# Designed miniproteins, single chains: the designs that were tried, part 31

Each design is a single chain, and the fold is of that chain. pLDDT is the mean over its residues in the fold that is shown.

## One batch from the design tools (miniprotein)

Design m1064
Fold by ESMFold2-Fast:
Structure m1064 (fold): chain A 93 residues (1-93)
Amino acid sequence: MSQRWAQGALLAVQNAIRALEAGDVGLARAYAQAALTLLDIAIKLSTDPEQQQHLQKAKEHVEQALRALDAGDVDSALEHLRQALEEVQKALS
């Protein structure tokens, strides 16, 4: 069950990165918000402490990306979204 939500979070983060690279900050924000919701569900349903740690780190990076978007810092937001992507991938490995 948690794997499906983590896969959903992976897709949401990938879509947020693509939207931001295309200059669509509003769409990137929407996907990042969706990723937070999906990560919260994945964390709640995970029974593996190592997976939970990677999902929690991914969530922290998505929260940092959203704060960077609020500050108008697109480069910082992209870096945090890419770090979130790596952490979700580690949770799924």
Scores: mean pLDDT 89

Design m1065
Fold by ESMFold2-Fast:
Structure m1065 (fold): chain A 85 residues (1-85)
Amino acid sequence: MKPVSEEEIRAMLEAARRNIEEARKAYEEGDYQKAVSLLVAAAILVVAAEFGLSRSDAAPEVKAELRAEIDALRAEVKRGFKELD
């Protein structure tokens, strides 16, 4: 499998951030099904980014930064699901 680039990982994380923001808007509009679907999509992107990071040849400092972003987004997804309960 080809190594996953830093740019690809950052693109996945950016897509996850957008899905979390859209999920929040859907929740505020009372569209809970849409909010759930967007949070699930964000969760998949975070997992894909985590897998990509494990396959990345990026410098240790860059890996640490991306790992922190992944952890933050994972926490945001978990908070989003708690708000829907």
Scores: mean pLDDT 82

Design m1066
Fold by ESMFold2-Fast:
Structure m1066 (fold): chain A 77 residues (1-77)
Amino acid sequence: MMTPLLRAEMDAGVAMVALSAAILAYRKLAAQGDPSAAAKIAELEALLDRIAAAVDAGDVDAMRALVAEAKAKLKAL
């Protein structure tokens, strides 16, 4: 049966993959001369680093909060 930690790690992993895909898309926009893309890349990379740190620490509450933040950021794109 899925533990709260395993569930949080799986949700964090999905969020990290989605953020990585968004970063790749914004890097293509930056190459096309979009001046807003650099700021968005920095924002998404910082969030991805924070999620990775929470996963490494095994901090379930931090993982849940950061996954919710990632979902909100991705929906706003």
Scores: mean pLDDT 84

Design m1067
Fold by ESMFold2-Fast:
Structure m1067 (fold): chain A 120 residues (1-120)
Amino acid sequence: SDKEEAIERIDEMVKTFEEEMERAVKENRSADEIEEIVNMTLELIEEAMELLIKKLKFSEKVKEEIKKVLDEMKKKIKAELDKFKASGDESVEARKALAEKLIKIVREGFEKIKKIIEEE
């Protein structure tokens, strides 16, 4: 079904974000480089979501609910990045903790989006 395809695409987006975060930690990326990778990956995810929403012809209400979740997710991600940069702790442990927090925010955001899609 169209909803099943949408859920599969969302799961692929979450996996892509997780893989980029794991790669950034493994490659010992700086705080600024992690922020650039996060912003780039989120931009690609938002573009993919806009294409998916257009293809499935969701109601304006559903589109607004999805955009609200994406905006809340981006706000939480920015807050965690700002805290990380303010701490001055660029240890491997601090970067792993940041990556785990960002992955959790993205997973929780997309679980809400999947629920919105399933209830349409």
Scores: mean pLDDT 85

Design m1068
Fold by ESMFold2-Fast:
Structure m1068 (fold): chain A 64 residues (1-64)
Amino acid sequence: MDIAALRKMFQQVAGGKEFLVKENLRILFPQYANLDPIIKVLDKDGDGRVSFEEFLAFMSAAMP
């Protein structure tokens, strides 16, 4: 798994911010009609923001 490529993608989608929000996740996963289950898995702090570490953990564990 290329962590550097995932980091670059994360930073680009976040628009220079440190976190992803639901709208950013819709860009990454447009094939999912309901993102709430994904957000619940990624947003362990429950603040509506997804850190790079949470995103990386999801990508490494949930993607085949």
Scores: mean pLDDT 70

Design m1069
Fold by ESMFold2-Fast:
Structure m1069 (fold): chain A 74 residues (1-74)
Amino acid sequence: SMSQKQQLIKQADELEKKAKEAEKQGDNKKAADLYYEAASLLGQALGGDDPRVRALTAKAAELEGDKDAAAGIR
């Protein structure tokens, strides 16, 4: 059980690192997808209410939601 949680956290850390790199390159769609994947794995390990899971999900939504938010207010 603990080794599974540790593996999920390590995979989430790797995905977050890749997400930050994609974001720096201006690939907001790829960054959002990677942040969502990281949040999903971390959520499996720590629970969806964890502050880090919430932060990663919010970051992904921000990168994806800029166009959807603009469309929704028109």
Scores: mean pLDDT 79

Design m1070
Fold by ESMFold2-Fast:
Structure m1070 (fold): chain A 97 residues (1-97)
Amino acid sequence: MKATDEQVAEAERDLDGFHEKLLKIAKEKGLTPEQIEKISQLVNEGRDKIIEGLRTGDREKLVEGVRLIFQATDIINTDEATNLSVALAIRIVGLFN
């Protein structure tokens, strides 16, 4: 079943908050500007795929988006970033009923 407009808006807010927290962790860890740019690219691409998957009920796009999010957190390689991505994934998947 595809997500409602309200559920999509909630997912967008969750993804935006996640992106801000992830960039803060990356900067605090001392990652290079190039690594930070790659993280932002992966998170933005993942966000777009997750939102489209939720709007259309396309599970394959949702899963692809979540994988891109995990690739971004893998670059940071901290338990904090990993825990944030897992919490986000659980919340997002819960919207896909």
Scores: mean pLDDT 84

Design m1071
Fold by ESMFold2-Fast:
Structure m1071 (fold): chain A 60 residues (1-60)
Amino acid sequence: RPPREVQLEVLRLLAQAGAPGAEAALARMEAGETLSIREIADLTRVSPATLSRHMAHVEA
């Protein structure tokens, strides 16, 4: 699983790109909640596979 910092970075990029729900998901994680990739996908309307690829790219 990607580190929490990678998840936060991907959410920041999605929020900057105007993805719906990305700002809400980012705020929840910054408040100390742990969100699964599926929960982030549901909130942002991005597929889990696409999120996993973005997280792998940021981690690299």
Scores: mean pLDDT 73

Design m1072
Fold by ESMFold2-Fast:
Structure m1072 (fold): chain A 78 residues (1-78)
Amino acid sequence: SNAEKAIELIEKGVEYAKAGNSEEAAKAFEQAASVAPDPEVKEGLLKAAKGLRETKDDPELAALAAEYARQELIPKLK
């Protein structure tokens, strides 16, 4: 389903952020937003992607922000 695809992309985004790849993390969240069926989740993912780009110079903060977004948004896709 589109929801399962969005979850997979969110999980990949978190892995990229934890590896210090904030640009790839933001792209993964933007891709997740494109396939997410829920408009609220789309909005949340786009805001998270923007936050990841804005915290590029702080990889620990970027990783925490990505994980926080995962914890908030994945339950809304289930």
Scores: mean pLDDT 83

Design m1073
Fold by ESMFold2-Fast:
Structure m1073 (fold): chain A 79 residues (1-79)
Amino acid sequence: DLSDEELERFADILEQSLIDAGVDKKKAQELAQQFRDRSLSGEELAKKVKELSKNDEALQKALAEWQRRGRALAAELAA
């Protein structure tokens, strides 16, 4: 289980990855907040973002970056 601090760290990475990929700041904040509020797993949120981004190149790039950063964080948490 992720601690509240770990969950917030994951949400911060998601928000920044979306912004870095060119997604609108407000939209990025809304998706990150949903992760915080719903306690969604990284995989569950990734699936939702993938569905929303089906025809949106910026969201597809953001998802790829977030998954990469999320895997790095998950590896640190597992160590």
Scores: mean pLDDT 67

Design m1074
Fold by ESMFold2-Fast:
Structure m1074 (fold): chain A 102 residues (1-102)
Amino acid sequence: SMERERRLELDILLGMVRIISSVHKLSPAVADAIEALVEALHELGATPEQIVKLLSVLQKALSSRPLSVDELFDLVRRTLAELGFSEAEIEEILARARERIA
């Protein structure tokens, strides 16, 4: 069913976030922010390929230095623009993610 397939996709993507969080020893706030971003992207119809590209960029940045939640959201805004998301789509994604971690 479509519902089962979407749940499986999200579970796999969130599993990737947990691996990234463990490898980079992320703070709970940053880990929660990345999970919220993945959930918001998935809800708004982003493809698994788009989400994986975002996670790859985040992983590379986190390998260089720790990021605050605000720095993470700034990087995500830039990365989503490079991936072809409109400004309106980016602001909706970021708003939903911020509401989840508030």
Scores: mean pLDDT 87

Design m1075
Fold by ESMFold2-Fast:
Structure m1075 (fold): chain A 61 residues (1-61)
Amino acid sequence: NAVKAANLDVAARILIVGAEILPEVTDEQLADIRGTVEKAKAAGAPDEVVAKLEEQIERIR
């Protein structure tokens, strides 16, 4: 479902940007972001999009 995959991609990006603003990112917040990316992948998001989201998560510390 392309629409659902696109919506989950946008949601994941919003969560990632929100986390980058915080002085500390909790394990729970990282788990929520990763869970959203996994849902996007399950909904049929292209591998390239998933890889980009995973790369963005790696930048959050």
Scores: mean pLDDT 71

Design m1076
Fold by ESMFold2-Fast:
Structure m1076 (fold): chain A 95 residues (1-95)
Amino acid sequence: SSADLSDLATKTRLAFKDYKVSVKVTSPENLTLTVTTSPTISTERYIALRLNLIGLVEDLRLLGLESTLNQLNSTTFQITVSGPKASLFAHYFLS
């Protein structure tokens, strides 16, 4: 539901508050979320970040959206999201 997407967007914003996050909507049904860490990030914070990214992908899939996690380089992660109402996640995340 839209309420579930709103709740997930709020949870995501809080989980990644210490990182550089960008959201790009490529169509109403497609978006990418890019999270960038410091190259000096601690191992413990890196593990926590990885678990939060995996959890977000799983939560998005439970809401009926296709989602995948890709590591672009040592500091940059990208989550691709596709499906009906995917752009609403971006709307709630940026609110």
Scores: mean pLDDT 86

Design m1077
Fold by ESMFold2-Fast:
Structure m1077 (fold): chain A 100 residues (1-100)
Amino acid sequence: MIEEIRELLERRRELRARAEALAPASAAGDPAAARAEVDAVFAELRALLELLEAVEELAREEGEEAAKRVEELLKELREGADLDEVLERLEELLREFEEK
């Protein structure tokens, strides 16, 4: 579970970096770059959905306190918090769960 979540977090960072690297060429009207950027964005969204499902499952397994902390992070994300900050705090929680 935790290893799966870490793999999804790393894959999301790679996809986001790829989209950001393609953005200047896409903005300049390169059709191949524009398509690659769109593909990277959709792949990141897919990875985020898988990540959220895995995090909710882990929270249920770790217990009530863990579930509450994850719910608070997801609430902050829904209220417009920076995704990267929320994901960094999630990685910190995952390390804490492993150290139990």
Scores: mean pLDDT 74

Design m1078
Fold by ESMFold2-Fast:
Structure m1078 (fold): chain A 64 residues (1-64)
Amino acid sequence: SADRQAYLDALQQYGDELEIPEEKRQELLAELEKRLAQAKSQQEMLDAYGEALKEMSLLKKELS
């Protein structure tokens, strides 16, 4: 769906801006895609996206 793709695109852009290695970025994108596919509501999609952003930020801190 357009909404799911928008979240995936936003996470991809965020990971690119943070310069997260492609391998780790793809792992987080795959996990988000899986969680979005299982989401039953807009709130569950927002929660999945929020957790993915948090994980991406944590990876940046660990790699720095």
Scores: mean pLDDT 84

Design m1079
Fold by ESMFold2-Fast:
Structure m1079 (fold): chain A 95 residues (1-95)
Amino acid sequence: SELEEKLAEMQKKLDKLVEEFQKNATAEAAKKLAEAMIEAMKEALKLAGFEIKSESYEIKEDKEKQKAEVKGEIVFEKDGETYTIKISGELKALE
């Protein structure tokens, strides 16, 4: 099915970015992985029938600490109800 194909493509992209981050845990690699994770979440919700109403999030690179930080929210709507996903976190190598 088209849904299964899209989910497989998203998983393949995430697997590649995880591998790249594991090989070289840079701020740039962390940001790319964070962006792909948020995009995968948005696509999964769209496939489940949710509409994106607003996006207000930021992904920042911290080159000194070799991490990416994410903060903000995404507002979705389904069947006349509004849902807000609040995002807060960091991606970095575990030492």
Scores: mean pLDDT 81

Design m1080
Fold by ESMFold2-Fast:
Structure m1080 (fold): chain A 82 residues (1-82)
Amino acid sequence: SPVEGFEEFLADFDAGLEALRALAEDPSVPREVREQAVRQLEGTIELLEQLKPLLPAELQPRADELIERLRALLEELRRVLA
């Protein structure tokens, strides 16, 4: 079902977000690579905001929750890079 497919996507996505956080917090990773991770996250948020109105109404609140979590991570990463 669309709901089950979205839940599966969220689980895989959560793993990717933890990898991004670990990369951004690793002092052995060059600053330019960490800045690229921030830009990738910004692009992902923009894409999800564009895709949200195309989702079934029942999935839009879950998309909002994901976007909010991504924005929180983005602000965290921006703080680390400041």
Scores: mean pLDDT 76

Design m1081
Fold by ESMFold2-Fast:
Structure m1081 (fold): chain A 57 residues (1-57)
Amino acid sequence: DKSYEIAKKVVEIKKTTNLSDEEIAEILSKEFNISFENALEMAKNVEEAEKLVKHVE
């Protein structure tokens, strides 16, 4: 599941680095071949990304 892998990567980067949402979005866009806009949305909504990884509402 590509969405799950992207969400997991966002959570990992947010926990291990102090990169900006824009920098994270650039990494995700290049790594997963998604639009920068979609990647930026995932980076900004780390809470939603974390729900996918941890199965917590």
Scores: mean pLDDT 73

Design m1082
Fold by ESMFold2-Fast:
Structure m1082 (fold): chain A 61 residues (1-61)
Amino acid sequence: DDGARNREAAIRAGEAGDGAGAAASAWQVSKLGDKEGARIGAEMAREAGDEAAAETAEVSA
């Protein structure tokens, strides 16, 4: 439930161009044990053009 909500938040942040928000959501889903959701969030951060945030999310996952 929380993982799905945070995954959705990461996707929305990425679509809005908020790489840092996408990375933060990815970190939270990873902390909940959802490694796939964290990877999706990192991809959304990268798609938003924030490569540093995407890299941070990937190493946090």
Scores: mean pLDDT 69

Design m1083
Fold by ESMFold2-Fast:
Structure m1083 (fold): chain A 60 residues (1-60)
Amino acid sequence: MEKVKKLAEELGITEEQAERLLKAYDAYKNGDPLAEHTLKELAEQLGIDYEKLKEAYEKM
């Protein structure tokens, strides 16, 4: 819950969008080989640069 709000504020997106990104990032951190591709696609769909997305996660 707290991570969703922080990510939404950091990236200027909705909490629903932030929740989808957090789920994909958790899968990526757990070594899911498809999760990196999913993260890149979600970032592109939301108009967020993938490197900026990683920076936002590093702040959490």
Scores: mean pLDDT 76

Design m1084
Fold by ESMFold2-Fast:
Structure m1084 (fold): chain A 81 residues (1-81)
Amino acid sequence: SSEVEEKKKEVEKAVEEKLKELLEQNPDLSDEQRKELERYAKKILDMAVEHIEKNPEADLKQVITEVELFLEHEFKELLEK
């Protein structure tokens, strides 16, 4: 449905914007750390898209909040390496 496709696009945009924010705020990240963060962002996006497809009634604001928190958590874990 068009609603599901719109939700998927909004989540994709939120993940891309959060990833860009984290990368811009942390210019001293190594190439390896950047690739790891980008890989994690892709994984989180794929999981969120699958969730929306299985749950078309899912609250978009909640999904976006959860993917942003997951990215922030993984970023903090990455910095501890």
Scores: mean pLDDT 84

Design m1085
Fold by ESMFold2-Fast:
Structure m1085 (fold): chain A 84 residues (1-84)
Amino acid sequence: ESDKLLEETLKKVTEKGAKLVGEKVKDTYKKVKDKSPKDQAKAILDTIGAESLKKFTQAQSSDIVSELGAIIQEGFRQSEKLKE
């Protein structure tokens, strides 16, 4: 159950990240899906961060920061659903 919740969280973060900063986030997820959850999360977040910085440089927009915050909050929200 915890593994399924973590997988769902990573999938949702990946989908939101791809919508915000492009499909490179999905490519990263595919490459690390067989790694530990910690390594998966690090790789996905690193990719989102790098691509978000690229988008921020292009747009000079606070909207990208707000959307990145929403992705992070979705991750925490799913983690809070973990039972005892």
Scores: mean pLDDT 67

Design m1086
Fold by ESMFold2-Fast:
Structure m1086 (fold): chain A 58 residues (1-58)
Amino acid sequence: VELVRTVRDVKELSGTGSVLPKGTILELLERLSDEQVLVRLAGGEVVIPASALERVAP
């Protein structure tokens, strides 16, 4: 699976607009566009700005 980490506190672009804290590790499910990605959280799937994410190296 592809893992990504938030580089800042980020407000989700879908759903209720919850904030994810900096350093949150997430599973990358899909790139929706050059600006937006779909990631998995414990409660489901959310859209996050691609600029707020970095790859987690092995």
Scores: mean pLDDT 77

Design m1087
Fold by ESMFold2-Fast:
Structure m1087 (fold): chain A 65 residues (1-65)
Amino acid sequence: KREEAKKKIDELAEKFEKEKDKIDDPFLKEQIAALEKKKPEFSPEEIKLLKAMLAGILEVLEEQK
């Protein structure tokens, strides 16, 4: 369970890093800027989770178009 979730989080974080430069959505750009601002306050594991969440939000926004 946890191992599968961790791998999926790592995959989503990688996808986010790969595609973040292509994001034109103002809401997602604001969230990315907020993440960069707070990076020093978070552990590497928390940063990966936040990136995975942003990738998930991007996918939902693409589906709702």
Scores: mean pLDDT 69

Design m1088
Fold by ESMFold2-Fast:
Structure m1088 (fold): chain A 94 residues (1-94)
Amino acid sequence: KEARIQELLERLREAVEELARALKEAGHDELAQRLLDALRALEEAVKKGDKKAALEALDELEEVVIEAAEKVPEARELADRVLELADQLQAELE
């Protein structure tokens, strides 16, 4: 599972960074920063092996992504991709 978790984290990082870029281009710099901060919290929790903290951080990331999709409809496809990867990572962490 370790290799799969790291693979999903890398894909999630790429998707989140792409979404954050789209949010910044749309003028939502604060929301983009919150998204990146949530990703960093998730990465740190996984790195520490704290499953509960990782699941909590993942829930927080998903909340920010949902808000981003509501505020920037053009980023909806990117947001949906992040949520799909987050769901896959959650299944591996459980």
Scores: mean pLDDT 85

Design m1089
Fold by ESMFold2-Fast:
Structure m1089 (fold): chain A 71 residues (1-71)
Amino acid sequence: ERIRELFEKALKYAKEGKTEEAIRYLDQAAVLGVLEGRTDEVARLAEKIAEETDNPEVKEHARRIAEQLRT
């Protein structure tokens, strides 16, 4: 499941302090979700990442993705 794998990688890299890589995986998941018509699922997963991560930059980026995908 590619979208979930990208979110799992984002959370893993966020925990490792690799903020830029974590954000890159979040962006890839968002783009793929839009292309596949799965914006609702991606918004929910992005919110979950924002709740679970202690990295403030990753948290803010994930929240922005969730807000942008909820029209």
Scores: mean pLDDT 82

Design m1090
Fold by ESMFold2-Fast:
Structure m1090 (fold): chain A 70 residues (1-70)
Amino acid sequence: MAEEALRPEVQAQALERATAALEKLKEEKGPEAARAAAEAVREADVAASTDPALAATVTRILDEATAKVL
């Protein structure tokens, strides 16, 4: 299912969801807490992932969401 996760429409949906989640965290806890949460998710995904293409895609989405919100 890595191929499905790498589909442009799935990536777009994931970016939208990540952006919305970071916006909510920023509003509730501030930008430092939102950035820390995004970094923790990125590190956990990299540590757990056995698929470098999927891990790279998740990192890219989190980076884009972070850049848009923070």
Scores: mean pLDDT 72

Design m1091
Fold by ESMFold2-Fast:
Structure m1091 (fold): chain A 70 residues (1-70)
Amino acid sequence: SKEEKLKESGRKYMLELLQVVADHEDRVVEIRKAGLPEEEFEKRVAEITADHQARVAELRKKYEKDVKEI
C-alpha cells in the first residue's frame, strides 16, 4: 500500500540520517585525536562540517523524491 511505502521510505531516511550523523561525530573525534594546531583543527572541522551538510541535503532530496514517487 501507499501507506506502507511511505513508512518504509521514512524509516530508510531516518536510518541513513542517523548513520551520517554518527560518521560526522566519528570524524570530529578522529581530528581531535590527531593533535593538530588550532588553526588546522578549525579548518579540518569546517571541511568535514561542510561535507556533512552536503550529505544531509542529498539525503533530504532523495527522501523528497522517493515520497513524491509514492
Scores: mean pLDDT 85

Design m1092
Fold by ESMFold2-Fast:
Structure m1092 (fold): chain A 70 residues (1-70)
Amino acid sequence: SRGERIFQRVKALLEGGRDEEAALLLVSSDLSLLTPEQLQELIALIKRSTGLSEAEREALVALLRQALAA
């Protein structure tokens, strides 16, 4: 599905240390297509990211939590 493709690409970018590219993909993507489990996994990956600033991590976690609550 579209959601699965978004999830797998973001996950691959984060696992590859391409954190800024992962962030750009997340903010440009329809996160409503992702499952709650996928959103929770991405939150955990973002929190472990070393390539994002603290402010960027907080903003992305907030974005993912908003999608999770929808």
Scores: mean pLDDT 87

Design m1093
Fold by ESMFold2-Fast:
Structure m1093 (fold): chain A 94 residues (1-94)
Amino acid sequence: MSEKKEKLAELEKAIAEAEAKVALFEKGIEEAKRLGQEIPEEFLKAYELLKEALALYKEAKKKLEAGDYEEAEKLYKEAQKKVEEAERLLNPYP
């Protein structure tokens, strides 16, 4: 079955996207510190949610590789919810 390979590819893409977003936030935080600027609370909350999502995606990949598809799916969905919450904090206007 190719299903495991397809799910692994989706997880690897999600991990790469989350890593890129976390890195972007870290650069923003460093720049704010360099300029002596206050970092908005919503920005820090979004950053924490993205870090948590990244950790959950990585754990989901480990579970999927171990053949625990049910736990992998659960962790993946939890990570997606955290990404969505982070995006809502950054874009309060629809």
Scores: mean pLDDT 81

Design m1094
Fold by ESMFold2-Fast:
Structure m1094 (fold): chain A 98 residues (1-98)
Amino acid sequence: DPAKEAVEKAIEIARKGFDEMASYAPEYKKVIEGLKVQAEEGFELALRIAEVDPEGGYRLAVKMAEGFAEIASKYPEVADIARKTAEEIIKVIKELFS
């Protein structure tokens, strides 16, 4: 299932991005860890949706990636990492649905 593979890859990219953000700005570590949990839950929901509605799962995964723009706005110190993470997620999702 391309949708499932896309979402699983997106979860891995998101986890790596959050870990990089927490490492780069340890003063925000607890906040970033909380955001990581919320993002993982969102992508896991997208994965469950994708099993019965691949398009719905895809749309939620894209919306979760867009959440990194809010992180970039609130935490300028990690903004470049957040934007790069979102771009990598969107690229993988688009490539697997192309």
Scores: mean pLDDT 81

Design m1095
Fold by ESMFold2-Fast:
Formats: C-alpha cells, structure tokens, sequence
Structure m1095 (fold): chain A 100 residues (1-100)
C-alpha cells in the first residue's frame, strides 16, 4: 500500500499526546508478534522508505516531548536504539545536503 506521507505526518502530529503518536506509528509498522530485531529493522526500513522521513521525524520529536520514550515502550525497543537510529539518519541526510 502507498502511504501518503503528508497524511501520515499530519495524523501523527495531530495526535493528542506522545503516547497516541507512538501508537499510530506502531500500527503503521505492524510490529505485533515480531522479534526485537525484526521490530528495529522494520522501523529502520520505514524511515528509509521515504527520502524526507529522517528530517520530519526529528522535527516531530521536538514537537512531541516524550515521544521517544513512548515509542520505545510501544515498540519494545530502548530509547537509545531509536535515538541512535534517528541520529544516524539525520547525519546521513546532512551529508547529502552538503553535497547539493
């Protein structure tokens, strides 16, 4: 299924709180029943599937204090694992932008 990025982002951003935003992301990823490694790889693949996801996700984390904590709880991952993944993607995006 083709995800409309604008609709996905708006739905997550309009969520009542960080906990609801985390649940929406988990539902999109369909991680229920997956191993911890499979959940991490699914999140990584999701973020890499759209060229602008790393930038928009960093902005979303700033707008929703506690989103990282709630996302970690819902996905069954550590905040460190998710934070490091986002930092890695943000760094890669910055390097690409410096070449343009």
Amino acid sequence: QVLNWNEVFTKIESAKDAAQAAKIIAEILKVEGLSEKARFLTLRSFLLSHPFYPINFSKLLKKKPGLLEHLAKVLGLSEEQISKLIAELDKADAEVSSLL
Scores: mean pLDDT 69

Design m1096
Fold by ESMFold2-Fast:
Structure m1096 (fold): chain A 98 residues (1-98)
Amino acid sequence: DEALEQLLKLLESKGLSSEINERVEEVAEIFLKQSETIPLADFHLAGGVHHLLKKDYEAALTHAMHVANIVPTPRPLSLSERYVGAVLAVVREAKKRL
């Protein structure tokens, strides 16, 4: 949960600089590696960030679209506004690069 909060804060930052990119990737890897039961939406959010940082925009978009399908936009009733914002940011960046 703290790893997810750190990931969301980094995704909501002013933009991905090289230092922020390294930290986002590290937090995403820790989240994926240490969580034995990851909700499907959280798995795809972390995967989307990982592929976005690797400039694999097609894979990043695929992961972001899976989150968007699991978590209906504009706002899911069970999730925070920050989670929705992070998902939309990943989708927008992936689409802009395709």
Scores: mean pLDDT 57

Design m1097
Fold by ESMFold2-Fast:
Structure m1097 (fold): chain A 81 residues (1-81)
Amino acid sequence: GIAEAQKKLNEAYDLAQQAEQLAQQGGSLSDVQKLRDEAIKKAKEGVDLALKADSGLIGSAFRKLADGIIDYSDQVVQDFS
């Protein structure tokens, strides 16, 4: 349901933040990419659950939030030097 979707998006955001923190602390690109991949996976799981429960405005809002988390986590990897 929507509560499960919210949990997945929260987990995705936490993983994206962990990727950013690891990158800032001098972690390896490989480890940062793994956290990014997990964040994207959780975000997609969250949006699928939301759309399955509500295909209307709420499901659409969850998709936009998930897209933002995916973009954020991808940007962490792109900014890695």
Scores: mean pLDDT 84

Design m1098
Fold by ESMFold2-Fast:
Structure m1098 (fold): chain A 63 residues (1-63)
Amino acid sequence: MSDEEIFKGAATAYAVAEESPSGGLSGLYYGIALNGMIHLGLSVEEVKERSKEVKKEFDELVK
């Protein structure tokens, strides 16, 4: 798995966590995002900004 794939995965997990109404599911996805952030040395701000772009891209792909 490339650094780019890890970053995209962390951003996607963060986006899913923010949208999740369940605390348990939200916690799981925040955990996945945190693991990716630690691995790449990313800040929460960097992941949050990319998560906005991932959400827009996802919304554009949904038909």
Scores: mean pLDDT 75

Design m1099
Fold by ESMFold2-Fast:
Structure m1099 (fold): chain A 72 residues (1-72)
Amino acid sequence: SMEAEIKASQMVAEIVKKVNAEKGKLTDEEKRLKRHQEVNRATNRITEALENGDEEKVEEIKKELEEKLKKL
């Protein structure tokens, strides 16, 4: 659903904002590409979990994304 996609994008954007506040904005092109790939993957997975009503899975994916972005 478009609504689930918008909500997932907002959740992912909040995680990116949090990581940027802690680590600063990425300037390395390879790391930015990797971040973009992880963001897109997480957005799709969160959208699916939201459509299935799986709140636990949403929180799991959010935590995984935050950890992956912090390692970049």
Scores: mean pLDDT 85

